# Designed miniproteins, single chains, continued (2), part 69

Each design is a single chain, and the fold is of that chain. pLDDT is the mean over its residues in the fold that is shown.

## One batch from the design tools (miniprotein)

Design m6385
Fold by ESMFold2-Fast:
Structure m6385 (fold): chain A 94 residues (1-94)
Amino acid sequence: SMFKEEAIELLNRYFDEALARLRELRRRAVDLGDDDAVAAVDAAIREAEELREEYIEAIRNTEDKVKIVALVTAAALRLIGLIEDVELRLRKAE
């Protein structure tokens, strides 16, 4: 359905924006010389990439519009949490 395709496009946009932010935070971690922070950002990038595949597949495998909205919302909240955890770690390193 068009609704499912629009949800996948929105999800891809959220993941692209989150990955761009994580890559910016990785550069900041490198500039600070914090190898542990770099490793934490690299782990968050890998988790975001794995989650993208899982959430897109979950949306493709359902026709329930309420479930699709819940999946998009859950993905967005999880991405916010990943970014906030990295940002908090970098603030402690400064």
Scores: mean pLDDT 88

Design m6386
Fold by ESMFold2-Fast:
Structure m6386 (fold): chain A 93 residues (1-93)
Amino acid sequence: SKLKEMLKAAIEAVKKSNASEETKQRLIDLFQAALDAVEKGSKLSEEEIRQALADAVKSMKNLSEEDKQRLVEALTDPNLTPEQLVEALKSLK
């Protein structure tokens, strides 16, 4: 699954970012929960999972508005590649 590979890459990208340990842990937990849902055969579509992730990112207190905007765009834009999501996550401060 492309989504499963994207979520695994996202977790690794968060670990390599310069974000605070609290922000990293929240993002890792979020992407891991999505990965677990995909692996357990969730009834949610890929689009629904991506929207749920974007909504969760919007609600995070420890992300800047600029970082939220980049992540939401990467998660919800069907023309963005997994590599673009990875780059957005690596650029976290």
Scores: mean pLDDT 82

Design m6387
Fold by ESMFold2-Fast:
Structure m6387 (fold): chain A 98 residues (1-98)
Amino acid sequence: SARERLAEEATRLAARAVAGEVPLEEAARALSEATGEPEEAVLEALEILADEERFEELMRKLGYKPEEIEELRERYRRAVELVLTHPTLAEAQAAWRS
């Protein structure tokens, strides 16, 4: 329960940061304090997720084809939108399945 709430709040904060609603540096600090992960590593992950070119470069290095990368980006954008427009992750997941 407490771990699930922390994960939910962290996921929502990350989604808001990637959507430009919160400065990446502020989100990285809060997420680092919540998760125990190094702030620099969290910031790098958020910067990659928020930057279309950096995301594409990482996916390409992992062996994804251009058409697969575009599908992953669209799915990721939809996931961020659903997290931001729903009060809980359970409701966002239900909307994703619809």
Scores: mean pLDDT 79

Design m6388
Fold by ESMFold2-Fast:
Formats: sequence, structure tokens, C-alpha cells
Structure m6388 (fold): chain A 78 residues (1-78)
Amino acid sequence: LEELLKKRIEDMKKAGMTDEEIEDFLNTLAEALGVSKEELLEMVKNPEKLTPSQKADLISLLDPGFEGYKRAVKVLKE
């Protein structure tokens, strides 16, 4: 999960997103999971502490198909 999040952030930077926009993404991701940004980062570091449903949600939200990634790609193409 930590590597997946790191790759996600790297892909977003490659797509032209600023550090501020990446922070907004992390806050949006945390809000979608019902946790704080700090709790989100802890969940990524310790995936064995997650329930199966939390792990599935986190993996889904970190997928390249997530709305945030698609939004970033669209903004660059427009």
C-alpha cells in the first residue's frame, strides 16, 4: 500500500499536479475513508491493521482509475 500511494503521487506529479494539488488529493482521499490525513498515512504504512473492507476501499481509491487521476489527466488534455 505504501508503494502504491507513492506511485500514485508520482503519477500525479508526472501529470503536472502541484504539491498543493497533491495535498488536496490526500485530504479528499482521507475524507472519502472517513479518517484524517494522518490516519490515512498510518493505514498505508500498516495495512495489516486494516479490516478487509477498509483495505478494499483504500486499494480502490488508490487505483489509477480513481476520479482524481482521471480529473488530472482531463485538465492536462483540455
Scores: mean pLDDT 67

Design m6389
Fold by ESMFold2-Fast:
Structure m6389 (fold): chain A 120 residues (1-120)
Amino acid sequence: ELEKKINELIELLGEKLKKSDLKGALATLDQILALIKELPSEEKKLVYLKKILKKIFEVYAEVISKEDIKKLETIKKVLEHLKEKIDSLPLSEEDKNELKETIDEFLKKLEEYIKKLEKE
């Protein structure tokens, strides 16, 4: 079942991020996005894209307390990759812009925190 596979891959993405497996995380994200394109409605596509962002944020919240720069850099690269892929998704320009703005706000907070850790 398509939605079940997407949910399983979102959980796997979280595990790859926790392990700082950048190559595995990027490959898993690409698999999720390919399956999201097959969903029957834009509303469902948005639900799963927001679930991806929520999972990445949950991992970020766990990682930030441990000051693990390598894990934070992995999260940053995965968010940058997701942002680049947004334009190729079959979504309205309004929905694409909302997702990109959400990602940019997350990236800004992440970059500021990494810079703070690098100074210590």
Scores: mean pLDDT 85

Design m6390
Fold by ESMFold2-Fast:
Structure m6390 (fold): chain A 128 residues (1-128)
Amino acid sequence: MDELKKKIDEIIEEMKERIYKVAKEGLEKNLHPFEIQLRVLEVAGEAWEKIEKLLLENFEEGSPEYQKLLVEAIRKIAEAIREAGREAGLSETIVEAIVRSFLDLAIRWAERRGLDEVAAAIRQYQAA
């Protein structure tokens, strides 16, 4: 468990560094905010796929442990997007738009998989 959580945290830290670089480069090149959002979401999606694969190697999909770690990872990804985006110089409006888009994608993904408790937990986090 602790080694698995460490690997998830390493994936999120790598994602955070990549988001910072992508956002900063986008601002320096005067890219449209929508293009910066798409590039950040692509990096977050890659981290998400790595975490999903890691969880599926250790737990049955839909198990309580799988769902709990998945929700924790989603919240950590959202916070890492906020931190990296702010550090790169993105406005709060752009940062929150990216986070909202990520959480909305995560909710739709969870619902398609029948992970209703995960979707509910993400909605509760988004509303807070």
Scores: mean pLDDT 88

Design m6391
Fold by ESMFold2-Fast:
Formats: structure tokens, sequence, C-alpha cells
Structure m6391 (fold): chain A 78 residues (1-78)
């Protein structure tokens, strides 16, 4: 699942990424994660970090592992 989430983020498939993230975190955390990735892809590293941190605070251990994968994908694409 974490590798599938990373792949969706690398492909910029935000709809698939949302579907995968909803398996490990709630709607609110998922929305922050998607917005964080979008900010990162736009080059706004500070905004990306803030939004992904908000998502992490709402997520359990599995969700935080997924968010780490999203963050790594965003950095790889930047």
Amino acid sequence: LVEEIRRAALERDLERLRELLLRVMNEEATQYAIEGLEAGLAGDVEKADRLLTKAALLADEEGRQALSAVGRAGRELA
C-alpha cells in the first residue's frame, strides 16, 4: 500500500492517491496530504511541509508511513 501511494504521487495521479490514502487515514488528513503534495509540486516547500505535518498529526502509524512516502515522492519530483 505505501509503495502504491508513492507511485500514485510520482505519477501525479491525485485521484488515485486520494483513494489510496483514504484506506489509511480519514478525509481531513487525506485532504491535507493532497494539498501538501500539490504545494510541493508547485515549489512551495514551506506550505507542503506545514500541510503534510497537519496530515501527520491526524494520522496513525500506518498513515504517517504513507505520508512519508508522499513527502519523498514530492521531493523526488521537485
Scores: mean pLDDT 78

Design m6392
Fold by ESMFold2-Fast:
Structure m6392 (fold): chain A 105 residues (1-105)
Amino acid sequence: SEEEKKKKIEELKKEFEEDEIKLYSKFLGVPESEVRKLTSDQRKQLLQQKTQQQSQQLIQQGQQNGQPQQGQLEADIVEGINLIILGVLNVAKKNLEKKIEEIKK
């Protein structure tokens, strides 16, 4: 039963890792194989870096088109989406930790 508990915990961790990889791959536009090579912290840093780059580009495009307010709004939307992605991952991680605790009992 102790070995069965360990196996179930590892399966849950693997499922979470696969879901995290797919989510980051989709939103970063990077292949799953490249995301898989990164740690969870590195994936988060990459998302933050790409979000900053996209926000800066949108602000610059708004300035060039004579619509700086529109560029700022589009940048704010991109940053908001980043916060939603991180929020979803944080909730999923807490749910995983709760399931692991229930198995260990």
Scores: mean pLDDT 85

Design m6393
Fold by ESMFold2-Fast:
Structure m6393 (fold): chain A 74 residues (1-74)
Amino acid sequence: MKLAEEYEALGKEALAAGDYRKAAYHYALAGRIYAFEGKNELAARYFLKAADLLEPLDPEAAAALREAARSIGG
């Protein structure tokens, strides 16, 4: 399924529009789908990208995403 790629594209569009919160949520969704597909390195990458975008807006959500990225690698 190309669902993770769709959320990745939506994240890029939101980022280009300056909507960092929306971009972060789309990237986090892409990360979850990549994790479901067993693409753990891609999942961690998108969780970290989402966390970086959220840090100035919601540091607690950013911390949770960084924790998810660390745990997905084992």
Scores: mean pLDDT 83

Design m6394
Fold by ESMFold2-Fast:
Structure m6394 (fold): chain A 94 residues (1-94)
Amino acid sequence: SELDELIERIKNAKTEEELLEETERLVELIKRQADAAKTVAEIAAVRAQMLQAASVVAEVMKKLNVSKEVEDKIRELLQEAEEHLERRLAELKA
């Protein structure tokens, strides 16, 4: 799947720049999947996928000893995805 391919790309990132680029792609994928979701259960599935991928991002950030600036950018990107999921969940419950 596209998510499995992105997780492998994240695991194989050799630089903080590569990790940031793959994290941006991950966030875009999560936002697209959230927009396509039609039920609360589908949003829950997207959130579970995001949490799995975010744990891999955190492991790679530690492995690469990323700069504070890049860590902050990655955390901001992941927060944007979570806020997008929360907005979609609120829309589906309305």
Scores: mean pLDDT 89

Design m6395
Fold by ESMFold2-Fast:
Structure m6395 (fold): chain A 88 residues (1-88)
Amino acid sequence: SAEELAVKAAAKVLVEQGGLSEEKAEEAARRLLEGEDPAKLAKEYGVSVITVRRAKAVAENTLKDPEVGEAVLAGDDVRAAMIYAERL
């Protein structure tokens, strides 16, 4: 589903750029999709707010276009993947 793809793509950002474990990254990604404040999650999980905002953007864009999530999962450069798919 688009929601599961969005969770996986956002979680990859939180693991690779935020240094979270896969389990904690998936937990945080689901909370982002439920509309929790990125700044609150950044403080709670001990990651930069910029990284959490990138994860949120990846999740939101993946819900609009699953190709965004697929591109993020294929590469490490989240910004390049988002620019390629969405022209951010």
Scores: mean pLDDT 78

Design m6396
Fold by ESMFold2-Fast:
Order: structure tokens, then sequence, then C-alpha cells
Structure m6396 (fold): chain A 100 residues (1-100)
């Protein structure tokens, strides 16, 4: 599972980097579009992990981190939080992925 873990971490970290770019470019008018794109990219990444990995426990752990991170970001966006606060949640998500 060391290879499965490394693959899961790599794909999840690439997803979070993509979310960082979306958040940095986000405007008040594009918030819903950014959230939809984040949700779609998360589902695509999780589907890829499930197809490629044989370690269901690692996939479940990474999926939980990604979904919890997304839920926290969605709540922050709804509450008009600063981009700095949202990026801090992404940074914490990255650390949690590395800890899997």
Amino acid sequence: SAGDRALAQTLALELLEGWKELIEKMTPETREEVLERMKQSADDTIATLRALSRDAAVVAAVEAVLRETMERIEELIKNNASKEEILKVLEEGGRRVEAV
C-alpha cells in the first residue's frame, strides 16, 4: 500500500493546488461556479483513486479529508470569509493529506 498511498496523496495534493488557483481567481460573481467546479473535480479525483488504488482504507481516508475540506471552504464562502481564511483551510487540508 506504500505505492497506493503515494498515488492517493499525489492526486489529492494536485486537486488541492487546483482549488487554490480557483479560490485565488474567485470573485463574488463566480462563487457558485467555483464551488461547482471544486465539487466536480473532487468527484473526478475520488473516482480515479477508487479505480486505480487497491487500498480501500487509504482511498476512504483521502476522500474524507477532501470532502471535509470542501465543506469547510463552502461554509467560509457562504459567510463571505477572506481568501486568506479559505487558503488557510486548503493548507490544513494539504497537511491532512500528507498525514494519511
Scores: mean pLDDT 87

Design m6397
Fold by ESMFold2-Fast:
Structure m6397 (fold): chain A 65 residues (1-65)
Amino acid sequence: RANELKLKELQEEVNNKIKTLLKTGKISLEEVLDLITEVYQEADKNGKNQIEQVEELLKKLKSLE
């Protein structure tokens, strides 16, 4: 189960995956920024747990595959 420390690891994994996708040219920076903004914005406005916020972002990134 994810905890505060795990949350940070998840965020770094998500960010790292985004960087990798950008480097390989599979996704544009604008598309990534839009995705991140929407996920974080929605999670934050409803006061969702940060773990859920990061999990949603990770799932969307996986969907891009």
Scores: mean pLDDT 72

Design m6398
Fold by ESMFold2-Fast:
Structure m6398 (fold): chain A 101 residues (1-101)
Amino acid sequence: GGKRAAELAKEGGEIAAKAAKSGDKKEGEEGVRKASEKALEATRLAGRSSSGEAGAAAGVAGSGASAGALIAARKGTEEGAKQAETSAEGAARTAEAAAER
């Protein structure tokens, strides 16, 4: 369960970063919406994990991706895109670590 949540969180962050790099406000807003949707799915999937630790870590991953997306949208800059990528990577790592035996 945790691995899929981490993958969704990473996808969300990547979508947000790509939208921020486009320099178009419309693409930025659309990217945030899609990234938030992926982050919500990651959090939802985490909440249904049989392991409390795996669920908590995947929830953090989802929240991180969402936060990154918002930062990218607000700044609409290359720095915002980098922050979104960093947030998604950190969140994915945390979820993966919790999903390990």
Scores: mean pLDDT 60

Design m6399
Fold by ESMFold2-Fast:
Structure m6399 (fold): chain A 84 residues (1-84)
Amino acid sequence: SALEEVERLTELAARGDEEALRRLVELLGSPDPAVAKAAEQGLIALLMDESLREAIIRLLRPLLDSPDPAVAATARRLLALAGA
């Protein structure tokens, strides 16, 4: 399922997989709100790891300019949580 994919990507990103982290960030724009929410929750968990914080901030910043207001709002919340 798509939710199992989010969990798998979150685990891979936690291990330093940069492609998995990028794909997880892309899922914030999923047309399925359950998938988008799961991706947000995964990124919240990953932000607790100091070593991942800079990479997550860098990937989230372009989303502030997203034409999708939901994606832009989620990016603002996650960046605030990251201290950026």
Scores: mean pLDDT 89

Design m6400
Fold by ESMFold2-Fast:
Structure m6400 (fold): chain A 98 residues (1-98)
Amino acid sequence: SLRQSEEAKAKAKLRNVIEEALALVYEQRTEEAKREALRLLRDAKVPSPVARGVARAMDLIMTEGDVAAAVEAANEGVKKAEENPDTPPVDEALVEEL
């Protein structure tokens, strides 16, 4: 249905932005890459719980190299956003906090 198609597209866009952000940090393992990834999430208007989950995932990649734990952290952020759809998107203040 049209509604299911739009929901699927939104979910795919969110997944792609998360994957792009994590790939930047996985490839470079630097604070600069983490900052660029967070700005990517901000510009994509990613929900705040997703940004927080992805930030945790980036820290796990940079400190422990634990990809499984990083994926779990990102997925928990997505789950929290789905449970709280009225949560605001990530803004500059949250980027500075993370």
Scores: mean pLDDT 80

Design m6401
Fold by ESMFold2-Fast:
Structure m6401 (fold): chain A 87 residues (1-87)
Amino acid sequence: SREQALADLEALRAEVEAQRDQIPADLYAHVMAGLERAEALVRAGDLEGARAVLRETADYLLATAPDDPTARHIATLLLTVAQRLAE
């Protein structure tokens, strides 16, 4: 549901914000922009679009910082939320 999707995105945002000082600033900004775009798509009723944005954001993180454990952790969270948006 839209309510569940928004709750999942809010929890994800809080977790990403908790990792702010453990990730490069440019990657943090990119993730936050992706989350804002995904939230806007969920509010517009486009769950498939939101899922695509979360997946693209995770792929960017893994491509840009493949050996960064914090980036890998955030990418895993993004993919987990993207998968739940399909349920």
Scores: mean pLDDT 87

Design m6402
Fold by ESMFold2-Fast:
Structure m6402 (fold): chain A 68 residues (1-68)
Amino acid sequence: GSNEEQVERLVIDTWEELAKLSEEQQAKALPEIQAVLDEIQALRDAGKLTSSHVKEAGKRVEAILKKV
C-alpha cells in the first residue's frame, strides 16, 4: 500500500485500541500518541515519510498503550 494507506491504517488501528481502554487510560495515552502522530504528519508534510517510519510509529503506539 501507499504511505497514505499505511498512515490511515495506523490511525484506524490506534483509535480502535484506544476505544477498548477506560476514559482514564485514554487520557494518559492520548498526549504521547498525539506526539507520535504529529511526528508522522511532519514527515508526511516534508515529503520524507517512509514505510519504516510508519512501522516504528506503530511500535511506539503499542508501547504507550501497554503502559496505561
Scores: mean pLDDT 85

Design m6403
Fold by ESMFold2-Fast:
Structure m6403 (fold): chain A 114 residues (1-114)
Amino acid sequence: SLEEKLEEILDELEEFIQSLKLSDDEVNDILVEAFEKAESLPGFEELSEEEKTLLLALYLLKEIIKRHELTDEQLEKVKEILEKLEELLEEYDLSELVREALEEAKKAYEEKLK
């Protein structure tokens, strides 16, 4: 199910964030910034609960990628998470907001490879 697969991806994202060894204040600052950006998008309130969760997760991942100098191992973990999110979007008919957010997160990842 979409919910079951989403929960697995969210668990992997949480493990990734924990691996960064950020302070509680840093984690909270990133969460607030990412969620404020996602929730301010036109059409956010009309999304399903699963689509809202996906959008928030994508904005969170993008913010983390942008703010941090990631190791090759951390970049590989980001790639794995992005690939799983892409598979989820290919399997389920999800909103353009979620698809656009995935493309933005992928672009942020690609810019860190340079």
Scores: mean pLDDT 85

Design m6404
Fold by ESMFold2-Fast:
Structure m6404 (fold): chain A 74 residues (1-74)
Amino acid sequence: SSEAKEKLKELEELAKKLSKETKSPLVTAELVSTTMGMIEVGVPKEEIIALLQEAGLSREQAEKVVELVEEYLA
């Protein structure tokens, strides 16, 4: 649907912004979408940070991703 395509475009733009902010190519639309889903279902912030670190981000990069995704969702 048109709505799904627009949402994917928003996620791609957010991921591009976050990749630049963190200076990490690992910050993809898929990583951002997964992070958003975890925040929305109430996964604790420290668990999300730990998962992002397992994906290859530093703690500082992971914290920045969570912070900016939370700002986007507010």
Scores: mean pLDDT 83

Design m6405
Fold by ESMFold2-Fast:
Structure m6405 (fold): chain A 75 residues (1-75)
Amino acid sequence: SLTPAEEAALRAVDTAIRYAKSNPELSKEEIRARLDALIDALVAWARDHFGYTDEEVERLRARLRAKADEAIAEL
């Protein structure tokens, strides 16, 4: 089961993906850069506010990057 922090992070990435898909001016490269920056911010947030260990941060980052990569591949 997902923790509340993981669920919030996944929802934030989903929201960013929907925004990117609705904006035809964004290139795939710009979308990737924006999602990478968001993922970096979300894992830092989980570490700093929820006490995530380095292992938990790595697992969250991998999950968020997999979601972003799948969405970009479908663009």
Scores: mean pLDDT 85

Design m6406
Fold by ESMFold2-Fast:
Structure m6406 (fold): chain A 78 residues (1-78)
Amino acid sequence: SLLERLARALALGAQGVEAQRAGDEERAAALAAEVRALVEETARELGVSPLEADRLMAEEARARPAEMAALVAAARAA
């Protein structure tokens, strides 16, 4: 689902920030690439631009804030 993809992107983004703070530039770059790949994959599956995919993911999160919070917590714990 869009919400699950957004939750994973947020979890990967948080890991990327942590890698940057630790000075692990290669890991930070790899995690940023995974986030970009998730947005591009979502755009491809929906037949829209990456910008529109990002907008749709954000819209889904706004529609389901409790479900989003639970999915982000689960993604961070995995």
Scores: mean pLDDT 77

Design m6407
Fold by ESMFold2-Fast:
Structure m6407 (fold): chain A 110 residues (1-110)
Amino acid sequence: SVDDILEEMKKLAEETVEKLLKEKDPEKAIELLKEFGKKFIELLEKAVEEASEEDIPKILETVSEIHGKLLEAVDEKMKTLTPEQQKKLLEVFEEFEKKMGELVEKLEKK
């Protein structure tokens, strides 16, 4: 169900935020965010495919909440990184945001 997918998305985000903030190796932190992005986009694609019109508001709210939490975690992580590492982390996050935005646009056109 859509509710099961949204619960899985929330759990994935919570686990990723915790791991990202605890990870002291910058390269591993970047890999964690990249793996998160891939899994999250796969879950969001499933949610968009299964969604009825009644599901749209709760999917958008869940995506917005998760995006906000990840943005805060990325911003906090950025403070501990070199400019080169910051650029790599931001490139991964921007790619994630782009794919998420494309799926949100597809959902809103249903």
Scores: mean pLDDT 88

Design m6408
Fold by ESMFold2-Fast:
Structure m6408 (fold): chain A 72 residues (1-72)
Amino acid sequence: MNDLLLGQQLRDRFLSLGDQAGRDTGVEGVLGIASLAYSLSTVYSQISQSVSQYLRQASDDARSRAQQMRDS
């Protein structure tokens, strides 16, 4: 199994979900997606470090977006 490809696909999917949540529920939805991605990164930390890193990046990106939405 290609962990790099899986990690990239999961990151892209969470970024897309963050965009959808931002439109549907605003800041709270984006923060929810960030928390979910972070939780999943913790599960993957013992299985695939690459997948875990991509999921953590998706979580960080979503939290940054939520902060920008609150400040604008």
Scores: mean pLDDT 79

Design m6409
Fold by ESMFold2-Fast:
Structure m6409 (fold): chain A 99 residues (1-99)
Amino acid sequence: MVRRLSPELSALYREILARKERGEDSTRLETILGLAELLGISPATARELLETEDLEKIREYIEKNKENVEKFLESIKNNPHLNAPQKRILELIEKALKS
């Protein structure tokens, strides 16, 4: 799979690590990062999708990234100990696919 590194993704990852080191909540940033990587979109677009919950737009991005989404769903189904970012991404994906 082709991976694209961007300054925004690098900055987001560093902020997540800094918050974890300080014992601060990084759940929202981890969710944005995970969604951006899963759907092949920018962190800004991932943030907008999380805020608006635009199910039509989410479905469009799922359709473009079916292989990544299927692999994510398979990994999640085999893990009963989901962290909060994984649970939120899963809920959003399932909601988009059902609605």
Scores: mean pLDDT 78

Design m6410
Fold by ESMFold2-Fast:
Structure m6410 (fold): chain A 85 residues (1-85)
Amino acid sequence: SKALKEVEENAKKAGEYAESGDLKGALEAAKKAVEAARENMSEEQLKAAEEGIKLAEEGIKKGDKDLAGQGIGIAVNNALDGALS
C-alpha cells in the first residue's frame, strides 16, 4: 500500500539520521512514519508511538542519545507494526 511504503521510507530515514547523529531529523522522520501509519494503527500502538515521541523529545532536550534513540525506535516500530497489519 502507499501508506506502508511511506512508513518504510520514513523508518529508513529515521535510522539513517540517528546513525549520523541527527536526532532531530530522526525524530521528524519518526513522526512522519506515525502519521502515515495512523489509520492502520491500533489505539495501543498510537499511544505507544506518542510516548516514544515524548521520550525522544526528552532525550534530545537532555542530550541523552540513548534515550532519544529508544523513543525514536518505539515510535517507528509501532508505526511499522500498524502498517503491516
Scores: mean pLDDT 88

Design m6411
Fold by ESMFold2-Fast:
Structure m6411 (fold): chain A 77 residues (1-77)
Amino acid sequence: MSREELERKIEEERKRLEEDPEDVKAYVNLTRALAELGRREEAIEVGKKGVELAVKLYGENHPLTKEAEEALILALL
């Protein structure tokens, strides 16, 4: 994705979280976009929140929880 596409995606996912703070998929998408832009500290912070929320809502073995964990790992690399 281009830098402009990633920045637009970040804005869209942040708006999504303002409307639904429990949208785990929005945390996943936001974490990945921030990581790709090199905004590492923000990506890690958002990724940790996404994983914590996914575990609370869906449990450790849910596909969305695994996807949130994968996004956080991407941010940590």
Scores: mean pLDDT 86

Design m6412
Fold by ESMFold2-Fast:
Structure m6412 (fold): chain A 109 residues (1-109)
Amino acid sequence: MEEAKELARQMSEYEVLELLEKGGEKVREELEELKKKAKPSMREILDEMRLLYDKITNEEPEKPLSEEIKKMSLKELILELSILLGVVALDEAVQKTIEERRKRKELEE
């Protein structure tokens, strides 16, 4: 988890920002897919992140936000959502990139 967060900050921050820039529908689709695949404890966190995203986009939240989330600034909400999306999406992307790079190296030998 810590390593994925570090990679999201250094290498994927730009990619995560591009995902947010492309608009709310795509971000919501990613959150719904993550929720379907996530463990029960992770699903509650993803539910809260979806409510945060709805608040950022002026959508009415389906349930009341936690006290911690209510105290966060818009900038903090966007950053946390970006990091969470980056961490989950990055793990699969990094694994695929490493595998593809190994296959190309094998063809060059």
Scores: mean pLDDT 52

Design m6413
Fold by ESMFold2-Fast:
Structure m6413 (fold): chain A 96 residues (1-96)
Amino acid sequence: SDEEEREKILEELKELKKEVEELIEEIKELLKEEDNPELRKLLKEAEELKKEIEEFIKEIEEDPNLPLRKMINRLIAFKLKLIGLKFELELLKKKL
């Protein structure tokens, strides 16, 4: 049902937020060892992604009529952004 699908997407967004928080913590730990401008930029992008996910979770919780297609599209977009940020972090680690 649409309601069950909404709940699954909300759970996936909360899991995704947790993964972004773990990424933020890893970047912050690396920044303690060396102040790197590329790491600072990546941190900002990760914090912006976390904020976007939090705002979207709130939008879903406040609007029971939010279309499933919008929720699915935003979830996919957030997943792709996180994959890109994780890839960039691994590249930066090889330079450190």
Scores: mean pLDDT 89

Design m6414
Fold by ESMFold2-Fast:
Structure m6414 (fold): chain A 73 residues (1-73)
Amino acid sequence: EKEKELGKKREEELKKFAEELKKKGEDKSLLVEETTFHFLVLELGIEDKPEEEKKEEVEKYLEELKEKAKKRK
């Protein structure tokens, strides 16, 4: 499905971006963090929301993933 393909493609793009930064020999940890946030916003389909809501939704999503991992056990 399209949703699954997008997730995989974005993860590969993030990996390529990280490799390119390593080649340049520069510390771009902040850019990697921003890129991850951007991918999550697009993945959740909340790109139309205000910046505050985007940040809140991303945090909520990550929190739910953490709780799911705990409940698995």
Scores: mean pLDDT 65

Design m6415
Fold by ESMFold2-Fast:
Structure m6415 (fold): chain A 103 residues (1-103)
Amino acid sequence: MKELEEAKRRIRESLERAGPVDEDEVERMLEALTLEQIRERLRANVQSLLDSARELIRHGNPEAQRLAQRALELARKALETGDVDLLEEAGRLLVEAQRLQEA
């Protein structure tokens, strides 16, 4: 996470130039940057999952469609909360949906 550390340093420097630094405000800004970076990583992974899930929903059997829809819901929640575990579970459901599509 070198990019996150560099972003944190630049935000702190910018705040120091603006005047006295409130440590609580700096921590809130760093937390927001962390969430934004996590969200950007999740967007790339979610986009791949969304594309695969949409194809299964359009052309899949009913069971594959059901799992693909559930994977989409978890992926959207992962973007909202930044919860990587939800994204991992969405990926697992999508793999299972792909297997059911071949049945």
Scores: mean pLDDT 67

Design m6416
Fold by ESMFold2-Fast:
Parts: structure tokens; C-alpha cells; sequence
Structure m6416 (fold): chain A 89 residues (1-89)
């Protein structure tokens, strides 16, 4: 699955096509999936240790758990915060 996703990106089919297919599979809104895919790709492109990425993800996950926010929008906002924190490193 990961190599298939990477192949689609490499073939320049764009994030929109990937988000559309994921939306069809999961039933989630295309816009939310598009944001998630773009955030994941930007995090992967950062030359940051996986351990640091995990620490920041766990911190944001703890905040979501404490606030009892488990919506896709809340998860995407948490990932955006992780990306911004990683960019400041």
C-alpha cells in the first residue's frame, strides 16, 4: 500500500487524485483527506528524526484525548501543529 501511494505521487497524479480515491474507500470528506495526505507528505519530506516526530505526535494525541476531540478535523489540526513545530526545529 505504501509503495502504491508513493508511485502515484512519483507519477505526478497529484494529491487530489489520492485524496479522491481515499475518500471513496473511507467515506470521509475529500477535503479532510486531502489535508491529511498533504500534511503526511510534508512531515515525511522533513529531515527530522522519527523519534522527534513520534514525541510531537504523542503530545498532540494526549491533548486530543484530554479534550475528548476525536473528529477528523481535530486530528488534522493536531497534525498541522506537529508540522509547524517540526519546521521550527
Amino acid sequence: MEKELEKLVKEKKGFEKIAEEASRITGAPKELILKLIRLSYEIEELDVPEEKIRELLEEEAEKLKKEKKYSQEAVIEALEKVLERLKKL
Scores: mean pLDDT 65

